Designed miniproteins, single chains. Designs and how they scored, part 55

Each design is a single chain, and the fold is of that chain. pLDDT is the mean over its residues in the fold that is shown.

## One batch from the design tools (miniprotein)

Design m1892
Fold by ESMFold2-Fast:
Structure m1892 (fold): chain A 87 residues (1-87)
Amino acid sequence: AKPTPQTLLNALAAEIQHELKLIQEGKLTPEEAAERVREGLEKLLATGALSPEQAAWLRRQVEEAIEAILNEDFERVREIIRQLVEA
């Protein structure tokens, strides 16, 4: 079956959470994590499962997550992860 929007958002949230863990373990830089989050967004949008409105909302959430990652504001990143799974 084709993935639902919520299934895809949950998968992206899990990827971001994993990338935070890798940063905390010294295995990934914030810049590398930001790039992976961008790639995750592009892959999700390429599925065509999201409406234009959902896609616009997600782009804003991901932009905020990238800024928080680059600033090492892990509390803000966790807040955005929660917003993705509660969408």
Scores: mean pLDDT 85

Design m1893
Fold by ESMFold2-Fast:
Structure m1893 (fold): chain A 100 residues (1-100)
Amino acid sequence: SMDEKLLKKAEEYLKSIKSPVLRRWAEQALEDLKKGIELIKEGKTNEGLARSTVALLDLSMLKFVEEILPQEELDALPDTPAGLAAAIDRAVKRFFEELK
């Protein structure tokens, strides 16, 4: 089914994340994706789609951060919301600098 394929892709993304801190955040996003799919199955389609979309964007952003930041920065990443926000900001800025 479509939901099974989506969950498998999300789980593959989670397995591809090397940073333990980013993986823990990805595990939370995967749980939100599961809840979003459950809401769709219960007929709460708009709420379920919104939750699933945010969860998929979160997973994609976490993978992007791991791909852009050097290993030394990933190893030093604090397991806090502020630490994650700072890491996302650094990854985005580095990505745009590399495009120049």
Scores: mean pLDDT 84

Design m1894
Fold by ESMFold2-Fast:
Structure m1894 (fold): chain A 65 residues (1-65)
Amino acid sequence: SPLERLREELRRLEEEIDRLVRQLIALEQQLQQTGDPATERQVQEVLERIRRLLEERGRLEREIE
């Protein structure tokens, strides 16, 4: 059903957010130790992606309700 598809999409989205949050924590620890500009850029890219996924999660939650 359309609702089952949206719920599956929401579940996958939440899994991706969780994965990116774990990646962000690891990258921030690496950045604190190394000060590497490449790692700093990766942190910013991950943060931007998380923000976009959180917006999409909110949109999907509204569609499911």
Scores: mean pLDDT 86

Design m1895
Fold by ESMFold2-Fast:
Structure m1895 (fold): chain A 88 residues (1-88)
Amino acid sequence: SSDQTQIVNQTTMINNSVSSITTRINNDPNASDSVKQQMTNINTQVRNINDQVITMYNNGSSFSQIQDRYQQMVDYYGQARDIDSQVR
């Protein structure tokens, strides 16, 4: 459905955004090792959820199941943005 396709596209965009933030923070000399580790953990979770959403979409999973995964990803994206703001 169009709604499921939109969610899959949004999860891919979040995955790309979190990956970009992670790379930037890992290359930032002002970021602590603790912050770099937190971002690496968030990036791993976001990537795993994106893979799950794509698999669920391809297998014909319900909109609600895909939406639940998407919401987890939005929460991780919020955490990534908060960390990014603190380093800047």
Scores: mean pLDDT 86

Design m1896
Fold by ESMFold2-Fast:
Structure m1896 (fold): chain A 74 residues (1-74)
Amino acid sequence: SPADDQLLADILQEALKVADADGPEAGIRKFVDLMVERFGWPQDKADELLAWMLTDPEGVIADMRATLDSLRAE
């Protein structure tokens, strides 16, 4: 929904700000924390995804930037 897209964009923006300040792993951890807190992701699934994302932190941050750009194009 447009509301879910806006919430995701806000989460991505906040996580990417952390990545720019504190590095890609910090940004990914912030993203996962916010997805649990604000988007209602189950903690168990968030922990699995976090472990996977940390295998390629730079690639994940690039995908997050592309997703945010796509969400903001509309």
Scores: mean pLDDT 86

Design m1897
Fold by ESMFold2-Fast:
Structure m1897 (fold): chain A 60 residues (1-60)
Amino acid sequence: SRTAERIGLALARLRGIRISRRQARDYVLRNPLNREQVDLLVRLGLFSRSELAPFYVPEP
């Protein structure tokens, strides 16, 4: 749950939007990460791929 919160807050900061920690967590838990978001967060050094794996749904 803390990882989901951190992911949501990081994505919000990158877009310049303000959200609560609860909103950030709930967003990530309801909306799986796409490949672009995973690659961006890893490239920026914010998360490892293994940390993001539970929240990522690979393309078919």
Scores: mean pLDDT 80

Design m1898
Fold by ESMFold2-Fast:
Structure m1898 (fold): chain A 71 residues (1-71)
Amino acid sequence: MSDEEIEEILRDIEETEKYVASLPLSEETKERLLKKLEEIRKLVEERRFEEAHKLAGEFQEELRAALEEIA
């Protein structure tokens, strides 16, 4: 994975952070989701892509559940 690909991933994480912050979720749920995104960002910066991918999957499941809870 190139440095440019890492930059793209980090930008996607930043955009996702802004999205989560804009959602009408409880502060507890937002904090949990944002903390996971921060952990994913750190793993990407450390080039631990397999661990980042697993954590991203967990993040997607938690985000889906949170969106269903407020729907």
Scores: mean pLDDT 81

Design m1899
Fold by ESMFold2-Fast:
Structure m1899 (fold): chain A 95 residues (1-95)
Amino acid sequence: DSELEKKLEELEKEIKELLEELRKKLNEILDSNNDKEFKEELDEILQALEKQLTEALEKLKSKKDLESAENMVKELKEGIPDTIKNVEEVLEEKK
């Protein structure tokens, strides 16, 4: 099914773009913050999210069910912005 394969490739590209955007955002936060403990906490969050995105890409490659793949990408798209916002709010409170 060439249409399914094309759609899965598009979803894989979206996940890779989300991972790159996440790295950029967290690096900007790390560069602006002098708190060592907070930097270590953010690095752990980044590593956990990168692992989740990598695992999602592997699952996407093995799935032939487009609906399941789209739902997985949707959950990631909804979760990542909230995580970034929560990190930014914690930074605001800590100054």
Scores: mean pLDDT 69

Design m1900
Fold by ESMFold2-Fast:
Structure m1900 (fold): chain A 90 residues (1-90)
Amino acid sequence: APRLDAAGAAAALRGIAEASRDGYVAVEDAVEAARRGGAIGGAPAAAEAAAERIRALADASGRVAAGDAAAAVGAVAAPEGAGLSPIPGL
């Protein structure tokens, strides 16, 4: 259920981004993609893509907390086309 996870991931990453400005732009793009995916509701392909982004964002949060900003940025960048991937219903 990516809709609820998207809000949680966005909130967590926003807090982390405030402390780690180096990756803020990449984090914001990924958060935006996750939010958009969660908002689509009922579109399986979009929901699947959103779930992948949310997992990567959650993983990145853990890496930043561990003091590994480079690994966190890499994890956030790994999700395909944050905000730029085709969305079937949009």
Scores: mean pLDDT 48

Design m1901
Fold by ESMFold2-Fast:
Structure m1901 (fold): chain A 63 residues (1-63)
Amino acid sequence: GAAEARRNIAEARRLAGAAAESGGIGDGVKHAEEMLAQGTEEGYEEAERAARGALELARSLGL
């Protein structure tokens, strides 16, 4: 949900730092924020997936 998406975005930014603003991690974070901004159930679910993907990418890069 929205709360989980926000937590995953925050964790991805914490781990990736400047890398969270560009590239695949940055794209995932931006997509998640756009989906959260829609304020719909479908947007919240998509935001959670995008945020999780960005977090997993940050972790896979050793960030």
Scores: mean pLDDT 78

Design m1902
Fold by ESMFold2-Fast:
Structure m1902 (fold): chain A 64 residues (1-64)
Amino acid sequence: AIEARAQALLAKLAEIEKSSDAKTQARAQAQRAVLEYVLALYRAGRISAATVEQIIDEIEASLA
């Protein structure tokens, strides 16, 4: 489910935000803000499930 994938990724990004490396921390903060914003739009019915999945996939790929 999209919500489960999003929550797991948000939890992972929150852990990365604890990094002592400022660049890694800033990137994780930005990615988490984007994901939270698109989830809000999805819950409001403003964007499709496919759009949220694409954004999750892009963030996950950046962490590989």
Scores: mean pLDDT 85

Design m1903
Fold by ESMFold2-Fast:
Structure m1903 (fold): chain A 93 residues (1-93)
Amino acid sequence: SKQAVSEALNEGVIDLLLHLGLLTEEQAEELLEAIKNKEPIEVETTNGDLIRVFEVDGVVALGIVTKENVYSGVAASEELTLEATEKAKELAE
């Protein structure tokens, strides 16, 4: 299923970040639990970037906000959330 593929890709990204030392083992477990539960959370990496778990149109996604691109990353995450919200409204009408 599309959800299973998305979950596998998200798990792969978390494993990569853990291998690179950007996440602690505790933070990696917290992100994996949030993905399984479709719960929005925010975790700070060891280099001070932010990783966000959010749901877009029933699909769980990971957003990464770097120190250098904080404003651009935040804007992109908000735009994706807006698009998902508008799509949900159109389906309800």
Scores: mean pLDDT 63

Design m1904
Fold by ESMFold2-Fast:
Structure m1904 (fold): chain A 73 residues (1-73)
Amino acid sequence: MKATVVATVLGDAVPVRFEDGSQALLGLGARTDAEKLVEYGVRQGTVLEIKLLSDEEAEVYVDGKFIGTVPIL
């Protein structure tokens, strides 16, 4: 599914809005994944591709590039 970043990325957290209008925080937890977000220019308005692994975990992609497996907060 797609999710849009709704605020400035802060450290290990990415606030997003899903296509259904629901909101969540994607917790990166790993410093390397946070650095990848900065490198890929992820900011407010960026659309991420989210693949749910469970109700609590998802894979995050930007422009087809894998960023990390993250908890849904």
Scores: mean pLDDT 74

Design m1905
Fold by ESMFold2-Fast:
Structure m1905 (fold): chain A 112 residues (1-112)
Amino acid sequence: KTLTISAEGDEALELFRLVQDIRAELARAGAPFSTEVSYEEVGDEVIITITLTLSDAAKPIVKEILEKYKPTFSPKVQEKLDEIIKALDEGVTQIVLTLRLPREKLDALAAA
């Protein structure tokens, strides 16, 4: 089972950073997961598709991270985090994030 989440602009930036934090924490915990990233340029914008596949051991760790950081995000991102938490509780093993960003914002993240 797969959940697909889409976001643009500042919401996409928040989710992109959160995914990097999730990956780091899962690696540190030794919980099995895989990540596939695709990149598409559409004019002055970039579409980043991140496919995160979680083991059963990884799911409770991801849920805990999302619940911990949820209060620090904007209300719209909080709604998307709630959707992910619910999907994990319902047995989803794969999360696909489709993030649309201006090229300049992505380059600024890489430079910082």
Scores: mean pLDDT 81

Design m1906
Fold by ESMFold2-Fast:
Structure m1906 (fold): chain A 87 residues (1-87)
Amino acid sequence: SAIEEAIAALRAEPASPAIEELIGELEAAKELIEEIEKNGATASKVAALGILVAAADFLRSQADLSPEAAEAVTRAIEEAKEFIKKA
């Protein structure tokens, strides 16, 4: 998945607080997407996913990422936004 590719790319980057937080937000978003896919969408779950995606987008802007890692994170955020629209 785009989120798993983004997490892998971030783990290859030099460690920083922003990168560690970004990995955490993406891991939480992945778990919540899997929960929604298995057990169905609720307004609360969709709202929580939206907050995680917004946090990841903000952290991406704060992290000094390689172009490859920045692209992977952007694709993961876009995929999660499309998932929210369909939920």
Scores: mean pLDDT 85

Design m1907
Fold by ESMFold2-Fast:
Structure m1907 (fold): chain A 58 residues (1-58)
Amino acid sequence: DLEARARELAATFSGRERQAILGLLEALKNGDEVAARAAVHFAAPSVRPALEELLRLA
């Protein structure tokens, strides 16, 4: 479940990194591929593997 995994990942991060996870989830729920790819590309390196995992689940 994409939303459940996003919540688990968000709980392990804070601040901007948590917002990056939630922003990607929103883009994926809306089918906005451009916003989803941008969220991963411009994310901090520390959160990028988590965002890539969510992209694979979508």
Scores: mean pLDDT 82

Design m1908
Fold by ESMFold2-Fast:
Structure m1908 (fold): chain A 94 residues (1-94)
Amino acid sequence: PVHPSLVKEMLEAAREDVEAAEELLRRAEEEKDPRKAAILLTAAQLLAVAAIINAEQAKAAAPDDEKVQKEAEELKKRAEEVLKRVKELAKKRE
């Protein structure tokens, strides 16, 4: 059993990472310079992957906590949507 405070910190880290990834993705979509857009997309991808890892760790640490399971799955879904969009934008790059 993992201490509840560590699970909370894992979920908070996942939330911060996904929110940052979503903001960087939004900035990349508005960026006119393809080189700057590529840097923003790479940063968004790295943060989305970190969010998935943190969310999966929280799920594994609290398997019987339905609220943790639900929140972690929602954060994973948001991070996966960022990764999907990053892949789509990278393909449109020329």
Scores: mean pLDDT 86

Design m1909
Fold by ESMFold2-Fast:
Structure m1909 (fold): chain A 105 residues (1-105)
Amino acid sequence: TEAERVRRLYARAEALAAVVDTAEELDPNASPEIKKLIEEAKKAVEEAFKAVKEGDLEKAEEYNKKAEEYIDKYIELLKKEGKTDVAKEIEKRREEAYKGAEAFV
């Protein structure tokens, strides 16, 4: 149903927001390149929440996907910079947040 789609999209945006917040807390001295990726992910999450509020579910899906893509690039860049422990913690928090979002319904 549309109500289920709204709940799913909102829960996904909440999960992505939690991952972005964790990224900012774990590496406050990140490189400018990493900071830009997190800033873009944060903006995408904000646009996803706005789209859900406005009833534009297609736009909400697009921005959730953009946020996920920026987070994926962030994790890969962390690995390239040798920040493997930070990358593992972000991946763990993302898995936990996504499982929480699925359980929320």
Scores: mean pLDDT 83

Design m1910
Fold by ESMFold2-Fast:
Structure m1910 (fold): chain A 70 residues (1-70)
Amino acid sequence: MKSEKERMLERIDELVAQTDLSPEDRALVEELKEKLLNTKDGREGAIIFTAISLLLAGAEVDREVEERRK
């Protein structure tokens, strides 16, 4: 029923829910999700999805290193 892009967006939402993102990183992911939704080419969508996946992995590592204390 849903397009391949919609399935990718669902997958991203699952990953975002599992990843403890800063507000800034979350904003970046949301912008990329919007780009993914706006692309009319599934190939471009796959590239954006890959970029989001890398961003989520990088955010996880960066958060460990950043050690921002209140």
Scores: mean pLDDT 69

Design m1911
Fold by ESMFold2-Fast:
Structure m1911 (fold): chain A 99 residues (1-99)
Amino acid sequence: MASKIRVTLRVRGLSPEEAEEAAREIERRLLEREDVVEAEVEVEALSETEAIITITVTLGPNASGEEAAELVIEIAREVVEARGGEIVEVEVEVLAEGV
């Protein structure tokens, strides 16, 4: 069985195109981890300089959702800041827990 988490980020300072590029890089970095079974990253443009990035991660049966949330936030912050943006709001939701 697998744990599933959702991390929702409000990002400022990136255009919709830059936010989409950041989302693809976040997805790529998450999929490089052996404990990540699936990663889905979605972007919703709020304006020309603000977007919501929603990251949904499915973990292997021995992975912690809390540790995964911290990792997702760290990766997202690094990717967003490297592109000149900032994360202004973070929400974490546990969708399913493993046995």
Scores: mean pLDDT 80

Design m1912
Fold by ESMFold2-Fast:
Structure m1912 (fold): chain A 68 residues (1-68)
Amino acid sequence: SMQELLLRILIHELSKIDPELAARLRELAETQSPVETVEALLAEMRRRGAPQELVDAVERLLAQMRSL
């Protein structure tokens, strides 16, 4: 699905910055929907105090995935 493709691209890009978080998302993606996996990432980013620009980018991606 398009949601699965978008999640795969996100995990691939994230692996260049935070390989451990990317690996955790791959594990979650095996048992959760793509939307639920991105929601889990967003919650984790907020807990860690990730830069607002990155939080905003992931929120936009999540909104796009939900509109599919």
Scores: mean pLDDT 84

Design m1913
Fold by ESMFold2-Fast:
Structure m1913 (fold): chain A 82 residues (1-82)
Amino acid sequence: SLKEEGEKLLEQAKKSKDPSERAVLAGQAGDLFGQAGDLKGAEEGLKLAHEGLKESKDVTRGIGGVLRAIGGVIDAEIILKK
């Protein structure tokens, strides 16, 4: 399921030693949680992506992760309004 794939990516992000990779993986997890309507998961992905961006030397990848996670939070909010 989208939620299970999001959980796997979030765990990979937490284990990553590269802040840029953490941001990208956390952003992808947040997007998948958002598509599944899991607002809490999407918000956790956004938080971790933002932390990755703050530590990242590759600002472009970090920003990409954060933007992806923001999209996930928006998607979850839209689903929850239904």
Scores: mean pLDDT 85

Design m1914
Fold by ESMFold2-Fast:
Structure m1914 (fold): chain A 79 residues (1-79)
Amino acid sequence: MLMEEFEKKYKEILPLVLERGKKIGQPEILARHEAIVLAQQQLKKDGYSQQQVDDALSQYRKKKRKEVEEKLKKLEEEK
């Protein structure tokens, strides 16, 4: 799925951008934003449209929100 390809690229890029950002005094939030932009650019180079790339990012964000909600629900059930 395109979302999984986005997640893979983002996870590969993020630690490199964060390490470089720390060395130059870049705020972490800006480094994370840069990693998202770079992951989207790589998908566009792979032949995906801007709409497909935006949809993949939206799906990835929904997946992460659902993972957080599931973790919260498990904590409530373990109470």
Scores: mean pLDDT 78

Design m1915
Fold by ESMFold2-Fast:
Structure m1915 (fold): chain A 57 residues (1-57)
Amino acid sequence: SAAEMAARAPTGERAGAAGAIAALSSGDVQSMKAAAEAGRNGDREAAAKAAKEGELA
């Protein structure tokens, strides 16, 4: 899943992109924004968490 790809991503930017895709597929705009912002800040763990929340929504 995109959340798994985010967790495995070597950089926060890639994690944020994968997380945004996962959240978009579930329709959760809030999780998509959180994942993208975490990715921009290089926070890979926060991006992966946001991606998981998006997939569960």
Scores: mean pLDDT 64

Design m1916
Fold by ESMFold2-Fast:
Structure m1916 (fold): chain A 96 residues (1-96)
Amino acid sequence: KFEGEALVTLAKAILLAKKGKTEEAGELLLKHFGAEKYADVFAELFDKLLEEGEKLGLSMETESDYLSMLLKAILAYAKKYDPEAYEKIKELLEKE
């Protein structure tokens, strides 16, 4: 449950950052990952997302490329391990 909420929150934050709304992205991350209990979940998810990003072979030559890589890694991870979070993230992408 917390893992799925973390994936959705991270995807929302990345989409905000891609739009230049970096302050809103930071506030969203702080709200959901600022507690010690959630820091461990975030760290574990981040490691898994980096692994999936490497498998996608994405270029990281710009900040926008890096954010796009992270978003694709989140989608790939959620598709495999959390179908509920995957559907929620897809809805966010359709709205954006």
Scores: mean pLDDT 68

Design m1917
Fold by ESMFold2-Fast:
Structure m1917 (fold): chain A 84 residues (1-84)
Amino acid sequence: MEKEIEEKKREAEEIKEKEEKYREFMREASEGVSQLAEAMARVYPEMKEVAEKAKENAEKAAKEAEKESREKKEKAEKEAKEFE
């Protein structure tokens, strides 16, 4: 029983760490796409619409990833607490 509780707590902690890293990665990726899109639009004004779309899509993906990651962390914490 004790070992099973420790196992579940470790699994919840691993999920938290994984989701935290994924969220951080998505933020960095979104910033990178935004910078690249702005630079591209300045060199090729005709690409402004494409660059704007890419930036919006990257920002949306990052926000969705942050929301999902937060929900998964909350669920993992609640499940671990219920096992105590």
Scores: mean pLDDT 74

Design m1918
Fold by ESMFold2-Fast:
Structure m1918 (fold): chain A 109 residues (1-109)
Amino acid sequence: SAENALEFFSKVLGISKEEIREILAKGGEGKQELKVRIAEKTVEELERRGEPEWAIEYAKALLALAKGEEEKAREYLRKAAELLGVPEEEVRRGAEAALGSVDKGLDLI
């Protein structure tokens, strides 16, 4: 539900439900802003927890993709794939699926 989605993203981002509604009131620009903020929080949290380098590079790829920075995203995805020992295509598929999940969640609001 919209309320459950708002509560979830409020906890993830560390901002109020009201702030999320105000940002989304900007339309597509607001949705894009929230996607970037979610990706930024993901990078911050993984770095805070001292997660493996592949996870941090992958999260940076998600952030670059959310910002539309394709060349930076490609570099981070390549590094994550090398560290994991998997094809770049698999890591890219995972990243696109993760961003699509966030997109769908925000669409519930």
Scores: mean pLDDT 86

Design m1919
Fold by ESMFold2-Fast:
Structure m1919 (fold): chain A 74 residues (1-74)
Amino acid sequence: SLEEKIEELVEELAKKYNLSEEEKKILLDVAREYARQVLAGEKNVRTSIKVPEKLEDVAVEAVIRVGELLDEAA
């Protein structure tokens, strides 16, 4: 399922960047929110989730990779 793929992606990124459980939860929330907005047909996808500066690059990578997963599921 898409949800399982998102969870696997976030786990992969958490291991790659040595994220804490708290940081992994933020990343998972960002990935889920992005997928939800895209699936809802939102024209300007924006996150309502506050991302710490130290996670900005990882969050951008997660958003790009979620976009790829959504394209594959279409």
Scores: mean pLDDT 78

Design m1920
Fold by ESMFold2-Fast:
Order: sequence, then C-alpha cells, then structure tokens
Structure m1920 (fold): chain A 70 residues (1-70)
Amino acid sequence: SAADEKAKKIAEARKLIEEAREKVKNGSPEDEINQIISEAALKIQESGSDNEERRELLQEIVEVAKEKKA
C-alpha cells in the first residue's frame, strides 16, 4: 500500500541519518558523509511524508551536516 511504501522510505531515511552520524563521529571522509546525507534527503522527498515528520528528519540532516564541520 501507499502507507507501507511511505513507512519504508522513512525507515530507510532514518537509517541513513544514523549511519551518517556514526561516520561523523568516526572521522569518515566528508564526501562519504555528504553522499549518505544526499541519499537520506532523497528518500524523505520520495516518501511523501507529512510536513511535521519531514521537517524533523530534515532538521536531523542539518544537524549532521553541522557536526561534520566541527
């Protein structure tokens, strides 16, 4: 169903955000982290999620992007 597909994309996005956070903590290459962030953002866009859920996930991506600079 459409709801199942949406949930699947959101779960994939959350997993990618978590992987990106771990790679930032481990000092992984910036290009690798950027690739995962881009993939997560694409999954969020494809999910058609509610504005609140989308905003929350995008905010987590912004936080990861800031952490990789520090």
Scores: mean pLDDT 77

Design m1921
Fold by ESMFold2-Fast:
Structure m1921 (fold): chain A 80 residues (1-80)
Amino acid sequence: SKKDKLIKLLEEVLEKLKEKKADKEDIERVEIAIEEMKTKSVEETAEIAYQLLNILKELYPELKEYLDKVKKKIDEIMKE
């Protein structure tokens, strides 16, 4: 489903943050968002993902290119 694809993308973002040794609070932010997504609609899940990616780009500018690619994948999923 679209929702499963969106959750999978955020799980990949979570792994990237762990690899980069991001702050525990930011890792927890992504984990909470993933759990919240499980109870929301597809559209609400995409909105949560977009908001989270914008926050992470401000906190981790070095990940901007990677996070922009994730945003494009969300856009592609939502067009299906």
Scores: mean pLDDT 85

Design m1922
Fold by ESMFold2-Fast:
Structure m1922 (fold): chain A 62 residues (1-62)
Amino acid sequence: SEAEKQLELARQQGEVLAELLRKLTGEEPEVKITQVDETTIEVTITTESVTLTRTFTLNKPL
């Protein structure tokens, strides 16, 4: 489904950001993906020192 494709894309972007944070902080990152509403997905990457949130706004509802 389209929703599954968008969630998979968000997960892939989260993995890229997690790798970046691991390199920058030397800490192990945790990735969380949350569907906030029909057009908004949040990817949150948390380490001991840093929390990074990226928001994806979809052109069409899931």
Scores: mean pLDDT 80

Design m1923
Fold by ESMFold2-Fast:
Structure m1923 (fold): chain A 140 residues (1-140)
Amino acid sequence: EEIEKRKEELEKRRKAFEEAIDNGDYQAVAEFYRRLAKSAENYYAFVAAVVGMTSLEAGNIVYEAGLKLSEAYRIVAEKAEAGDPSAPEIARKLHELEKEINELVQELVDAARKGDSQKAVELANRILELAEEMLKIAEE
């Protein structure tokens, strides 16, 4: 019951965010990305530490990706706060890339748990490439 309630609450928040993007709700988009920017560095630093136990190279790459993601989220939040008419479109593009990054992070953690250092580096580089793409989109 408690786990199911938490899943429902997370799903409602995700749906509200998607609706905010679709409706051009700049304030809701700004608040969401401000929260992501603050947590991204810490979250990816943690993932980097875990992955780094299998591959220091992969850990370093993931840490760098986290810094770029934090910056991208911060830029989108600032654009949304300023009422920039491009902000909802940028947020929509970033949201799709975030889905792909989340799937890659799960694969990366699984590779690290299996001691597959080569696959961990390959997945970390893909995450960094997506993070760099997100930063470029945010700077538009």
Scores: mean pLDDT 81

Design m1924
Fold by ESMFold2-Fast:
Structure m1924 (fold): chain A 92 residues (1-92)
Amino acid sequence: STAELLEQLRGLLLELLANLKDEEKVRQLFEEMLGLLRQLLARAEAEGNAELAALVREMIRIIEEMLENGLTSELLHRLAELFSRIAGLLES
């Protein structure tokens, strides 16, 4: 379900923030987050939820940028902000 995907994504984000110095763990968590986000995107598109789809695509883009160019505090903050906005849409 969408709620289960959101809760799994929340858990991965918290684990990411706890393990920022472990490069291998960060990479694994980003790959798992991308898998969940692609599932959320497919559901958003199937349901015609354009706002959710746009936020999920932006979150995917930020993770892909960090995988290519490295972690920054600015991108991590933006990732957390996007998650908060997605949670707000799905929990309202």
Scores: mean pLDDT 87

Design m1925
Fold by ESMFold2-Fast:
Parts: structure tokens; C-alpha cells; sequence
Structure m1925 (fold): chain A 93 residues (1-93)
């Protein structure tokens, strides 16, 4: 069930980015749905959506290209982890 897969990815992203606003959660659902419908795997959809939400459109495009070419995503995951950590450090409240 694509909906169950989407909901699991959304939960992981919401927890990682500490999103508590329902409007933002709905945006995450829409982005994950679009990525999955575009043929990305669950892992690829998660990385793509994280890059978009963090404002790194170049990284989001690199995820799509790597997915299309079957390239290793490990380097892109490391870059996303760094962006997430920097986002958390910027949250003072």
C-alpha cells in the first residue's frame, strides 16, 4: 500500500526535522507522494523530500539523478545529515 509507505516516510521526516505544524506535515505528505509517484524508491523519496524541505534544490536534483542512474546515495545522505544537524543547531527554542 503506497499510502502506508508514504505515511512511514512522512513520520520519519517529521521526527528528523522536528515539524509540529499540521500545515507543514501536509506539505511533507504531498512532497513524498509526488516523489513516490515519480518512481523514486522509499529511501530516494525520503532523501529528495528532505533536500526540498531544507531548501537545497541542487541536492534534491542530485538525489533524482542518482536514483535515475542507480548511483550510490551514501554521499548525498551524509550531506543531508549535515544540513539537518545545522538546522537543529539554528533552532534556539
Amino acid sequence: DMEAVRDRIVDRIVRRLEIDNEGEIETVRQLVDEALRAGLSPREAELYTLAVLLGDTDLAEEVREAAREGRDLSGLERRLEELIENSRKSRSR
Scores: mean pLDDT 82

